# Designed miniproteins, single chains, continued (5), part 19

Each design is a single chain, and the fold is of that chain. pLDDT is the mean over its residues in the fold that is shown.

## One batch from the design tools (miniprotein)

Design m16631
Fold by ESMFold2-Fast:
Structure m16631 (fold): chain A 93 residues (1-93)
Amino acid sequence: MELEELARKAAEYVAKGGPRTAALASQAVIDAGKDMPDEARAEVLRGLTLAAQGKPEEGAKEMIRALKKMPEDVARKVAESIYEAAQKAADEL
């Protein structure tokens, strides 16, 4: 799955699951993103917050912008972790 597709689908799951799904996805960012720059981490977390507020398109754009500032391997690991956490949390509803 493309990086942009992972971020877009994760934002959709967070919008569906709301703040609780966003919290679980945020934990996945922290766990997967220890090598992530602090500014990029803050931008990804902001994207998840926007998605949880019912703005998945804006959230996805924010996350994609932040992920593109990272090394590709780090960006992919973070995006996949967010997607998996958000999907799992949303499916538990």
Scores: mean pLDDT 81

Design m16632
Fold by ESMFold2-Fast:
Structure m16632 (fold): chain A 76 residues (1-76)
Amino acid sequence: SKELEEVKKKIEEKRAELDKLIAQYNATFDKYVAALEAGDEKAAEEYRKKMNELIDQAAKVFGELIELEKKRKELE
């Protein structure tokens, strides 16, 4: 059905968004470790805050993905 196709497309979109957030987290974590090694406390704290923001965003997207997957199963 068209509704099932639309749900599947939203799932693909949310999975891509989650993958992007994970990649951003990993890149930020590498910068965080580098800042710690350099003794740059200010940069380390800024990267820590950004990592926490990315975790919160990923958790929200993951929750949306779970709801879309439930809807997909109901339409199959």
Scores: mean pLDDT 90

Design m16633
Fold by ESMFold2-Fast:
Structure m16633 (fold): chain A 113 residues (1-113)
Amino acid sequence: SLEARKLANRFVKLVDEQMKEFDEKASKAKSREEYLKIVEETFDKLIEGVRKAFPPELAEKLEKAVREIRDKTIERLNKAFEEGKSRQELDNIVLEGFKELRKKAREIIEEFV
């Protein structure tokens, strides 16, 4: 529906804003701990954005999706750090997380409307 498309576009805009902020902050991270903190703060800000921008029932479902992808992304990053992966590979893990989140959010929104 047109309404589902508008809500999905709103979610994409929130993700894109957080991805931009992540890129700016993460490029300056000097340690594993600092990088992981930036990732966690990025997802936490997205949860706050969802709570403010969507109807409460939909916001709750989207928040659960954000938390699930956040936890999965952090787990993948911890493994990648232990394996000595490059910064580009770490950033790709975060980008894959945001891509999965956009897809999952679209499905939730389409089922809700």
Scores: mean pLDDT 89

Design m16634
Fold by ESMFold2-Fast:
Structure m16634 (fold): chain A 87 residues (1-87)
Amino acid sequence: MEALLAALEAARAELERLRAEGAPLSRAEQVVKRAYLLVFEHASPEQRAAALAVLNEAGRRVRAARTTEEQLDVYLEALDRLIAIVR
């Protein structure tokens, strides 16, 4: 669990850097996909169910977002929620 939490916190820090650097959205998407995969592979069944709910909400919000900056903010919020779930 400690290793998973550290990996998610590192992913969040990476997204913050990508947002500050104005990096392409595709790089941010890869970070989020990697983070979700780690939760799916290493978390409990209950944590996976909660993570799926977070992912579904993030998907809806990303589709409603009008800018890449808004999409990045949704991904950062999703990572914060994943961190809370595995803590």
Scores: mean pLDDT 79

Design m16635
Fold by ESMFold2-Fast:
Structure m16635 (fold): chain A 70 residues (1-70)
Amino acid sequence: SRVERARAELREARAELEALRADPSAPATKFAAAALNVIGAVLELKLLAEKGEISEEEARAAAAEAGVGL
């Protein structure tokens, strides 16, 4: 489902960003790309919450955990 895909995308995007933070050789451009992927995943969850497919609480928690102020 779209909800399951969105949850998976956020989990994967956050894992990628965390892996890059642990890599001292990672270039700034990769961090920027990974951060944008996390933001995109959070925005998808917010859109799903607005459509009533998930709770607003879930979307807000995802944004807070990702450090994104929506």
Scores: mean pLDDT 80

Design m16636
Fold by ESMFold2-Fast:
Structure m16636 (fold): chain A 111 residues (1-111)
Amino acid sequence: GPSEEDLEEIILLLRTAKAHVEQARRAVEAGDADGALRHLDQAQKYVQEALELAEKANAPEEVIEAIQKALDHVKAARAAVEAGDLDTALEHLDKALEYIDKAIKLLRKIK
């Protein structure tokens, strides 16, 4: 499985991504599409980096799947923001947060 150092790095990347998803959600609620897109671009970057490190470190498939689902929902939220579909964007942001939290909880159980 992943080393302690790899686990800490993946969790840090996912926590950073989570902060950006939460900021994107607030921007969507405020009608700030440009702010939402900037935070979604950062969230996508950090979730992608977490996914790549998890795969390289041979993390369990369930962890990789949770990070991949978070990435899919971040991308879908971004597309919804670009389309002006705020309700759909909020649904995908909430799912992204759920999968990020699931991935972090699964990673913390690894030893």
Scores: mean pLDDT 93

Design m16637
Fold by ESMFold2-Fast:
Structure m16637 (fold): chain A 83 residues (1-83)
Amino acid sequence: KPSKEELEREIDRALVRMTVGVMNTISDDKLAASSIADLQEIIGLLDRAIAMAERLGDTDAVRRLQAERDRVQAILAAKQAAA
């Protein structure tokens, strides 16, 4: 009988793994072609994934997701300055 905490941990692990994997396939050129709204949504998704990785104590995933968030944020800032 798994606990609620055990189920939450497994869900968080799967979502973190998927998010890291997907972000590894997205180039800067693809992010630069995205709208401001889409980039803001991606940052929101990354913030949620970082929180999940922190709950898991997965310091490698936290570091990787923070680097991806910084990458998206830089592109968003450039687009906002041009708008």
Scores: mean pLDDT 86

Design m16638
Fold by ESMFold2-Fast:
Structure m16638 (fold): chain A 62 residues (1-62)
Amino acid sequence: SLEELVAELNEEDARYRELVKSGAPQEEIDAEFDRMVELSAELLQHAVDTAIEKEKERKKKE
């Protein structure tokens, strides 16, 4: 669900901040950032798909 994707993105953001604060290797920081970018793209796609489905359902209800 949209809420689950938002929760996952928030967890990844917390992980990214912890890695930066702890001085983790740049490769690990970059990998976490890339994961956040992927989740952000998935969240946007889910929002678009949900809007399309709501419009289709409204048209089916007369």
Scores: mean pLDDT 78

Design m16639
Fold by ESMFold2-Fast:
Structure m16639 (fold): chain A 94 residues (1-94)
Amino acid sequence: SSAAIELAVLAARIARQEILRLMEEHKVPEEVRERLEAQLEEVIRLIEQGDLAGAIARLEEMRRYVEETLGGTPVGERISRLLDGLIAHLRRLA
């Protein structure tokens, strides 16, 4: 529904703001930050278009990228939890 998509977009935007804050606070390398920011913008675009399956697939790719680049770090664990929460939210709507 339109309302469910609007709520999903809001959830994704909140997750993006928190992830960007965490990356700044923990001095994540610029290359990783730029890639995750671009991927989050694409996730929001996919949700706005109603492509929940595409958004979930992109978030799962981001989760793997976070594990590869920030795995074993406190910031990586926190970002992974935020991504997992958003994936779970979108799966309930799909």
Scores: mean pLDDT 89

Design m16640
Fold by ESMFold2-Fast:
Structure m16640 (fold): chain A 100 residues (1-100)
Amino acid sequence: AVPSLEEIIELAVEMQKSDDLELIMKKAEELYEIANDPRASLVQRQLAGYALLGILRKLVEKKAPKEVIDKVKEMALEVAELLPERSREELLEMIEEVEK
């Protein structure tokens, strides 16, 4: 299922309140699956990529275990490769900035 605006807002609120890494990782995996669905539109893939970037930023801010950060970073990088050149370059740059 494509996450609705409401689901994205609810996830953002729960991420702010909760340290539940299992829930955060479950949502990251759902976004990764959406981006890799051959039926997904370019807009859906782009939204999934930026949502994964948001999760990555939150994990780094919370100082999550490096293995968890690395897994989400890998998902975000793989999704970026599915995007058109401009969107791919922008997302890749933003991913690199998170750990600087």
Scores: mean pLDDT 77

Design m16641
Fold by ESMFold2-Fast:
Structure m16641 (fold): chain A 74 residues (1-74)
Amino acid sequence: MYQLVELSYLSPDSKDVIIVDRSEIDAEEFADEGETFKIASLKGDLKVVTYDSNGNRITVTVPKGHVATLKKIK
């Protein structure tokens, strides 16, 4: 499962950020990106379906112009 570990501003020097053109994603869709990945949306707020420390499905809102860092926890 993936958990949100950081929210930061999207800047021109941000590297390895996956730009999403959807309004909602599931973090598990990006399992092939490895242990840690970063996502952002340029069009609006992005809803990210992820999991808490107890394995419950939660939805986190990533504001427009922000980068969410997601890390695989097991």
Scores: mean pLDDT 77

Design m16642
Fold by ESMFold2-Fast:
Structure m16642 (fold): chain A 74 residues (1-74)
Amino acid sequence: DANKILANNLIELIELDMTGLTDEADKKALQELLKYLKENKVPVEEALEKWYKKLKTDLGKELATPLIEYLSSK
């Protein structure tokens, strides 16, 4: 399942790159994204788009950029 493989790769990237989040709203949005990726009930592209729109801090958006670029390269 291509969606599940892509989701697992993004989970790994999130665990490496998103450890610097300090804002509680951005942390909650990330937890919701991880839940959608683990459930594999929606396309990764849809889950990631909804998550990015929920980010409140510039730091959260900067940390999200590599994940968006990874998806765009697929």
Scores: mean pLDDT 74

Design m16643
Fold by ESMFold2-Fast:
Structure m16643 (fold): chain A 80 residues (1-80)
Amino acid sequence: MSPAQELVRGLVDAADGAVAEARADGAPEADIQALEDLRDRLQAAYDDDAPVSEVQALIDEFVRHLARVRPGFRLDVTLE
C-alpha cells in the first residue's frame, strides 16, 4: 500500500473508535450519522485510490465535525 493509503486506513480505524465513543457519550444521533457518513466517504476514497487533496479535505471535515460533537478532541493528520 502507498503511505497515504496506510494513513487513511489508520484514520478509518480511529474514526470508528471516535464514533463509538461519541455514541457512548450520548451525542445526538444526527451528529453520529454525519460522522459515520464522513467515515464511509473516507473508506470509499481509500478503496478508490482518490487524490491526496480529496482525502485531506475529508479528514479536515471529519475532524472539524468531531470537534463540535466532542469538545476538546484533537486529531492532527496531514498527508503532504
Scores: mean pLDDT 71

Design m16644
Fold by ESMFold2-Fast:
Structure m16644 (fold): chain A 77 residues (1-77)
Amino acid sequence: SMEERQKVVKTAAAAIHLTSADLEIDTNPDVARANLRNFLRYAEEGATTPRLLQLGLRLARRMGDRETEEALRRILA
């Protein structure tokens, strides 16, 4: 269905933001944080998977982003 296709596209976009955060964390921390926050917005809309949430949670911890960590924990629970 169109709804299922939209969810797939949004989940792919969420994964791209998360991958960008992971790649940029050591070289461009501000870019990494912005991409992690973009991932959180998609995750709050349900455009995510448990694996992506677990990766996002690890990245939030590495960045010291407690607010994003707590938000992701609530979605994963």
Scores: mean pLDDT 86

Design m16645
Fold by ESMFold2-Fast:
Structure m16645 (fold): chain A 86 residues (1-86)
Amino acid sequence: DEARSLSAEEIRAERARVIASLGLSEDEYRDALVAQAREARANPELTSQETLEQVRRDLDEAIRLLEEKNDEVGLREARELRAALE
């Protein structure tokens, strides 16, 4: 319907389905996205432009997961990583 927008819950449910198809838990998926961002920051010469674009997109997804969980510590870390990959 015209007034319908996806809720955070509906977005999270679809994301969880995708994560499960990768054989990961939500926490494992989130941690993997943050870890790859740390690697990209630490070793920029080993990260292609295509990989960097994917890492930034993945990190934005991890930030949304952390916002839904209200994880202030994880959000701070992820946002700092996102800014560093600018």
Scores: mean pLDDT 73

Design m16646
Fold by ESMFold2-Fast:
Structure m16646 (fold): chain A 100 residues (1-100)
Amino acid sequence: SEVLELIEEALSLAFEALHLAADMGIERPEVEELKKKLIEILKELMKDEDVVTVVGRILRAIGDGLQGAFERRDTATEELLEEIFNRAKELFKKVEEMLK
């Protein structure tokens, strides 16, 4: 499903942005709003049995992504986080429009 693929990409990017922000010690209101949005979307998606499998894949990808982010720490910047965050926001908006 195209919707499930977009949800997986959006969640993966959002989680990567949140973990990168935490790793860099960045406290921004936009990060907190994304976190709230993510929790709301996850609650809705967890009603669907197929989504449990998608969430499982995302959690594994986050583990791998955290290692990658740790390796990129020397070159990771607030600008990179901003780009990932903005892309995640765009994908979440697209997912919301498709789920309505």
Scores: mean pLDDT 59

Design m16647
Fold by ESMFold2-Fast:
Structure m16647 (fold): chain A 87 residues (1-87)
Amino acid sequence: LLESLKGKKLVMTKAVYDELMSTEEGREGLEALRAAGVEIVVIPEAEMSPEDAVAAAKAAGADVLALPVELGAAALELAQAAGIAVL
């Protein structure tokens, strides 16, 4: 997974970022991604729809979008249409 993200832009919502920062494994994972040259961009979540989340990721130039589980399923088809992978 990490090798597939090398040199890519990973966009994530604030909820995902906060969850990762709350655990040791999550913090280590974020540091490993940055060390591998992955650009991490955090989107502030303000009651964002799946459509708005994918649109914001596309505007940011995302290669990969990480969303909360509740948004991920609804955003999957929209993200695929935009050429963005979803985690």
Scores: mean pLDDT 74

Design m16648
Fold by ESMFold2-Fast:
Structure m16648 (fold): chain A 57 residues (1-57)
Amino acid sequence: MSREEDMEVIGKAAEEIRKAATDARDKYLAQGGSETQANSAAVKAAREVIDKALAEA
């Protein structure tokens, strides 16, 4: 496959992971959660995006 297609897929995946992690962390912090738990939620959200992408590949 072309390098452009590979870079686009990687870029999109990175953005989805970043967005999911940021959204989960921000949502948890907005609800008065601790930073440690917010970071844990962000990691969990990122892993779920990765696992879903791998399952659909």
Scores: mean pLDDT 75

Design m16649
Fold by ESMFold2-Fast:
Order: C-alpha cells, then structure tokens, then sequence
Structure m16649 (fold): chain A 71 residues (1-71)
C-alpha cells in the first residue's frame, strides 16, 4: 500500500469532490478512498484524476461503487 502525505491526500480528495459535483455523481466514501489509493499506487498526478473518474463514470450508472473503480 502506498501512503500519500496528508496534504496530498486532502488535495486529491478535494479534487475528486469537485469533479463528482461537476458530473452530478455521488462518490461513496469507499469509492473515494479507492480512487485516491489507485492514483497513489500508479503514481498519478492530481491532474489525472479527471481521467480516472471519467473512465469509471463511463461504466457506472451515476453512483460510483468500489466495483466500478476496481476494474
């Protein structure tokens, strides 16, 4: 498991919240944690979060679950 600095984690979570609001989607707490963890494990910059979220949304019905992210 990759551990992000607290500040970086907070920044990623804030960015995900903004993106979810823009797309009219709800993120479960588990889904948000998985997206942050996935970005950390693949060493993705915060600027790549929109790509990850968009890919997950393409296969979901507007509510993101853990299963939608662990594709």
Amino acid sequence: MVVLPEEERERMEAALDELAARHGVTLSPEAKELLVQLAAEYNLPVSMLPVLLREALATSSGELTAADIRV
Scores: mean pLDDT 65

Design m16650
Fold by ESMFold2-Fast:
Structure m16650 (fold): chain A 90 residues (1-90)
Amino acid sequence: SFEEELKKIVEELIEESKFEEVKQLLKDILHAMLEHPEDLRQALAPLQLAGVEQEVIDNLVKAFEEKDLEKIKKELEIIKEKLEEFYSSR
């Protein structure tokens, strides 16, 4: 199912993450996607403070609304990379 594949993608990114803060942000995103999809943009707001561009957030929301797993994975990989850069420099 879409939900099972989505969970697999995000859990793999959580396992690959180097910082606990990045793992927690990815868990929060997954929780919003599965339990409160209407609140996804609100769950993504903290990412802007960590240097994730508005375009990436918009692309992720659109991919999620379209249930495009390949685009969701791509945008989440970009988010993970930017969060890793942010936390490695702090």
Scores: mean pLDDT 88

Design m16651
Fold by ESMFold2-Fast:
Structure m16651 (fold): chain A 98 residues (1-98)
Amino acid sequence: SAVESAANQIKEMFPEFTQEESEEIGKILVDLKRSTLHPANVYIAATAYKKFKENPEMTKEELEQEVFEEAKEKFPEVPEEVLREDVQDIVDYLYKSS
């Protein structure tokens, strides 16, 4: 499935995630139609997921800000508006799906 293919890529890039976590991150990307071929999409989804699970007290706005700052530093070549849209979509998905 598309989710299994995405999960395999996530696990290779982020070996710290379990198979289940990689599949949950993969589902976010598939549901939002964000390509795993773009490293920024994978990084944003994985980073947002990890922070969301580790800090359940974090507000949606705090998570968006932290993930955006890290994505901007990691991918300075990607326009900030593109990164912000990706972060907002992924963070919104996490808060809506829980």
Scores: mean pLDDT 84

Design m16652
Fold by ESMFold2-Fast:
Structure m16652 (fold): chain A 81 residues (1-81)
Amino acid sequence: MSPAEFLRETAELLRETARRAEEAGLPEDVVKRLLELSERLDELADKIEAGTLTPEDVRELLRTLAEAGELRREAEKWIEE
């Protein structure tokens, strides 16, 4: 799997989690944040494929992946209870 493919798959998982969170009645801000993070990961994946990734983009990528993983885990926990 390429780094760009990994980010796109992660973005898709976030969108699926957001849909399930909305269906489960989780707060709208949680759903919106999951979707925002998914959009950011798709943007970063495009930059990786284009070879235009900057050092600032790398910092944003690391922050985004950490936040996405944490928020997805918390949302999944609430959905499955």
Scores: mean pLDDT 84

Design m16653
Fold by ESMFold2-Fast:
Structure m16653 (fold): chain A 79 residues (1-79)
Amino acid sequence: SLEERREELLEEIRRLARQIVPLQQRALAGKATPEELEQLRRLVARLQELAQEYVRLARELGWSDEEIVAELEAVLREA
């Protein structure tokens, strides 16, 4: 179902955010290797793709833009 796909995308976004946060912290501290910076770029690009698909799907399910933003912000804060 669309709702199951929304939940699957949200879990993927959550997992990806958890991978991004430590790499971003290392990058900000000037401790990231070139390989880690490349990985960070790829993960951020994937997160953007998944977030766009999530917004599209949630709108199709009748979610308001306010509800969508609140859900995504909550997931990113928990990472």
Scores: mean pLDDT 87

Design m16654
Fold by ESMFold2-Fast:
Structure m16654 (fold): chain A 95 residues (1-95)
Amino acid sequence: SEKIERIRRLQEEAAEQSEGKPEEEQLEIGAETIREEARILGESEERAEELARGLREGDPEALRRYAELVAELVIEVRKPTPEELEHIKKVIEEI
């Protein structure tokens, strides 16, 4: 759960930094936040940079990969029911 707490703190800081900013600047803050989240989740620096770049560019593949990383953490920590797991898989497939 320490990883979840670190990610939550990053997301809270990103939300505060994004408040009142133009959309372009909000997107940049979001991409940098996801880069740091990916590193917390055990991705290499290179792969975290690729994810951040793809998200800035609106790449659906990067969005899907990020969603998969988050889903793996949720599955490991929360031990979801079969129904919840199926729902998570469907959400990722719809990205």
Scores: mean pLDDT 74

Design m16655
Fold by ESMFold2-Fast:
Structure m16655 (fold): chain A 98 residues (1-98)
Amino acid sequence: VVKPLPFKSIEEAIKAMKEAIKNKDYEKFLQAFTSLYLYMLFTNETINGKTIYQIQVEAIKEKLENPELKDVDIELLVAYHLGIITKEEAIEFSKSLK
């Protein structure tokens, strides 16, 4: 029996991620992020015409090329590339975890 993802849509997962960031709840953010990632991976749906794989590759590339982002969690950078948070919010949230 394949259990369904905890979120029924991309929109529900995005809402959950935004709420978790507002509340500085990293565990809920990771739960919502993982659910969105798996949903997009299984459905092959795109955001802004890009697959989750393409977005992750862009996030990793920017992290390697931009010294300001070297210590930012990759999940937060993917959320930035998804348009869910700003670059500044991703940096600030990562700093709050240390």
Scores: mean pLDDT 75

Design m16656
Fold by ESMFold2-Fast:
Structure m16656 (fold): chain A 100 residues (1-100)
Amino acid sequence: MELSEEEAELVSKLVSLAAKTVLEEFDKVENPSSKEAALVVGTILRIMGTAIDLARAGASEEEIKEAIAEILKEAAEEVKESHPALAEALEKAAEKIREA
């Protein structure tokens, strides 16, 4: 996926921030299952794809951060009934991304 050097740096910065924030919040989940770990990885991959597409479209850092937060909130809603602790972790990660 070909980005300009500036776009690639922005994507790398924001995806790394998102992955770190999500993993730090997930580390607070007691005894997480392999299924929950796979859901976290899938969410990070969705974030990466969206960040690349938005950067390529000329989106600002703030617009990409908001899109990342929305993906995290959507993921939390998807898992809230089956994995409530994971849903809480994803919601907290979304708030932290907006603050960064």
Scores: mean pLDDT 85

Design m16657
Fold by ESMFold2-Fast:
Structure m16657 (fold): chain A 116 residues (1-116)
Amino acid sequence: MPTDVRRLPKLAEFLKKLLEEKLGYKVENVSATVARLSDDVVLIAASALIQRPDSEEWVPVSITAVIDLKTGKVLDVRVVAPDPELARELQEKFRKALEENGKEIVKVIKEDEPVG
């Protein structure tokens, strides 16, 4: 199978907005890629620099999410950060934000996906 990993700039902008507006972080340098795991299931891999409201420190984070495009259901979310407490907090909050916005995420992914 060709592992077509695609960069989706609209998805990156959507994730930045979600992290800033819903979770209250400052966010820079967001990138997002999507890989198809099956006809209906995608893997989102995103990276960002985030800053907590009470901190001047920028922290690199990696976010992985598995989403069912047919239902908008979030199947898995994992966050990697240098601070384990931040990683856990961001994983829980981001999972909820993705679950609340599943339909919009599916729409963004479909609109940014090249016609093949």
Scores: mean pLDDT 78

Design m16658
Fold by ESMFold2-Fast:
Structure m16658 (fold): chain A 108 residues (1-108)
Amino acid sequence: SPEEQLELLEGRGVAALPEALELLARLSEERGPQTITVYYDKETDEEVLKEAIAEIQKVTNLSFTLVQVDEVPYRLRSEPGKIYLSARESYEEMLFDLVIGSIRVLLS
């Protein structure tokens, strides 16, 4: 199932980025166009976040609304239509976690 695939991808981490993007692309096609609101803290590199979003948008019909907040007490959390994320050390980690969060939103 997509839920079982997601659990395996999360366990593998950034090395599973290509498979995670493929799963996200398939789910995006099945669910149609959607908007996800991303809440990010002020320590997050906004340019890195925007580049990760642009990469996702190459293979999905997802739109993202960005909301900067003072603090996000989660490394990554997904709710219907929403992702909360804190700062990442690398572009690859940001992209991977944003892909995982987006998959969780689409499975909600």
Scores: mean pLDDT 87

Design m16659
Fold by ESMFold2-Fast:
Structure m16659 (fold): chain A 65 residues (1-65)
Amino acid sequence: MKKLEAFARYIEQLGKAKGAKITVRVEDGKIVVEGDSSSEKAKEVFKEAEEMAKALGIDLEIYEK
């Protein structure tokens, strides 16, 4: 869906802006965010993504590597 793709791109750009190594994709009608959980910057992106997804009614899954 266009809404999920736009949100995925936003989270990806947020990660780049914060210098976090993350990947974002759309799978099975949800947003999947993968990143290194040992990174403080990645954790900040995860937190912000979860809060925004909740506000927008978007299903989000975080895979910590």
Scores: mean pLDDT 79

Design m16660
Fold by ESMFold2-Fast:
Order: structure tokens, then C-alpha cells, then sequence
Structure m16660 (fold): chain A 71 residues (1-71)
């Protein structure tokens, strides 16, 4: 499911960065709700670097493609 893929991506970025999973999750969700706008504001609001938000979204996309093709 999308939620499982999102959780896997957040877990990996959390381990790489040492950032709290809950903060990454909230930042990524608001980034999606804002259609990719205002990333610097979102990053500041949740105390998460914009790079972590972007890397999480990229990783979610990669995992979605992998699951769709049976990887």
C-alpha cells in the first residue's frame, strides 16, 4: 500500500539523517498537500532539512515503481 511504502521510505531517511520519523512524515505530508510549493517554509516549520523531504519523496517514487513491476 501507499502507506507501507511511505513508512519504508521515512524509516530509511530517518536512519540516514538521524531525524525523527514523525517530523519527516509530517513535513512530507504537508509538502504533498501543498503540491510541492513552500518547501523552505515546511522545512523550517518541522525542523527538517528540505533535502530530507525531497529524498523521501524520491524514495517513495522509486519504491512505488519497484512494487508496480513486482520488485
Amino acid sequence: SMEEIEEEAIEEISKKTGLPKEKIKKAVREYRERRGHNIDEIAKKYGVPKEAILETEILVGIKLIQRAVGL
Scores: mean pLDDT 86

Design m16661
Fold by ESMFold2-Fast:
Structure m16661 (fold): chain A 103 residues (1-103)
Amino acid sequence: SREELRKQAEAALEDARRTLEAAKEVLEKAKELGADESTIRLAERGIRLAEEGIRLAEKALKLIDEGAPVPEEEIRKLILEAEVLAGVAAIATGVAQLVLDKQ
């Protein structure tokens, strides 16, 4: 149902926003510690992927709230893509943090 999709989109948005904040903190720490360029790029990738996840989750919410005449499957694909992007962003952020913790 669209109500269930709305809750899923809100959860995906919250996850992407949390991942973005974590990625920003890791990037700041990487720069402060003088981490290598590959670690900095990995944290920056985490930020970009999380921002894309936010954009897709917000698009899904907008389609639901506007009552757009689109199939629920299209909205589900946006939510799934947002969840995947947030997950990949979290992995990139976690790897960057692991590298920093070993230095």
Scores: mean pLDDT 89

Design m16662
Fold by ESMFold2-Fast:
Structure m16662 (fold): chain A 60 residues (1-60)
Amino acid sequence: SSRKRRLALGLVRFQLPDADEATLERIAEELLAAFPDADLSTLEARQQAMAWLARTYGGK
């Protein structure tokens, strides 16, 4: 869904602000695959997604 993809892209951009467009799209798809049933509009799901991004890509 476009809304869920847009939310995932926003989370990836927030954690990896210097990543290029192709990298953002790839990581957003990985995030959506890791959390297929998550509602990324909720604080709980966003915190889980950000923790996953920090573990997988170092966050910094």
Scores: mean pLDDT 80

Design m16663
Fold by ESMFold2-Fast:
Structure m16663 (fold): chain A 110 residues (1-110)
Amino acid sequence: SKYIEKLKEIKEEIKKLLAEIAEKFPAVYAAMKEAAEKLLELIEKAIKGEEVPLSEIAEAVGELLQAIEDQLPSLSPEQQAELLALVDKLRELVGEFVKVLEEMREEQEK
């Protein structure tokens, strides 16, 4: 399925982004690790053809973003700007994940 290939690409891009955060901001990554692993598990479930509720994605992303927000005051303004740019890329990839799930559901209903 073209959708499964897109989901695999999104998963690998998210993994690369998380690895960059872990390298540059290890304390931030430690705080967000559990939520990040939940997000990757939801993508893997979608790859396996399991239904993934958008609410579960929103919860995992919310937990991840809260962990990042809690760490921001410990960073310099330059580090905050760099981390927020990586977070924006993560938000974009999550948006692509949600879009693929919606397209897959529309195809199944026809």
Scores: mean pLDDT 87

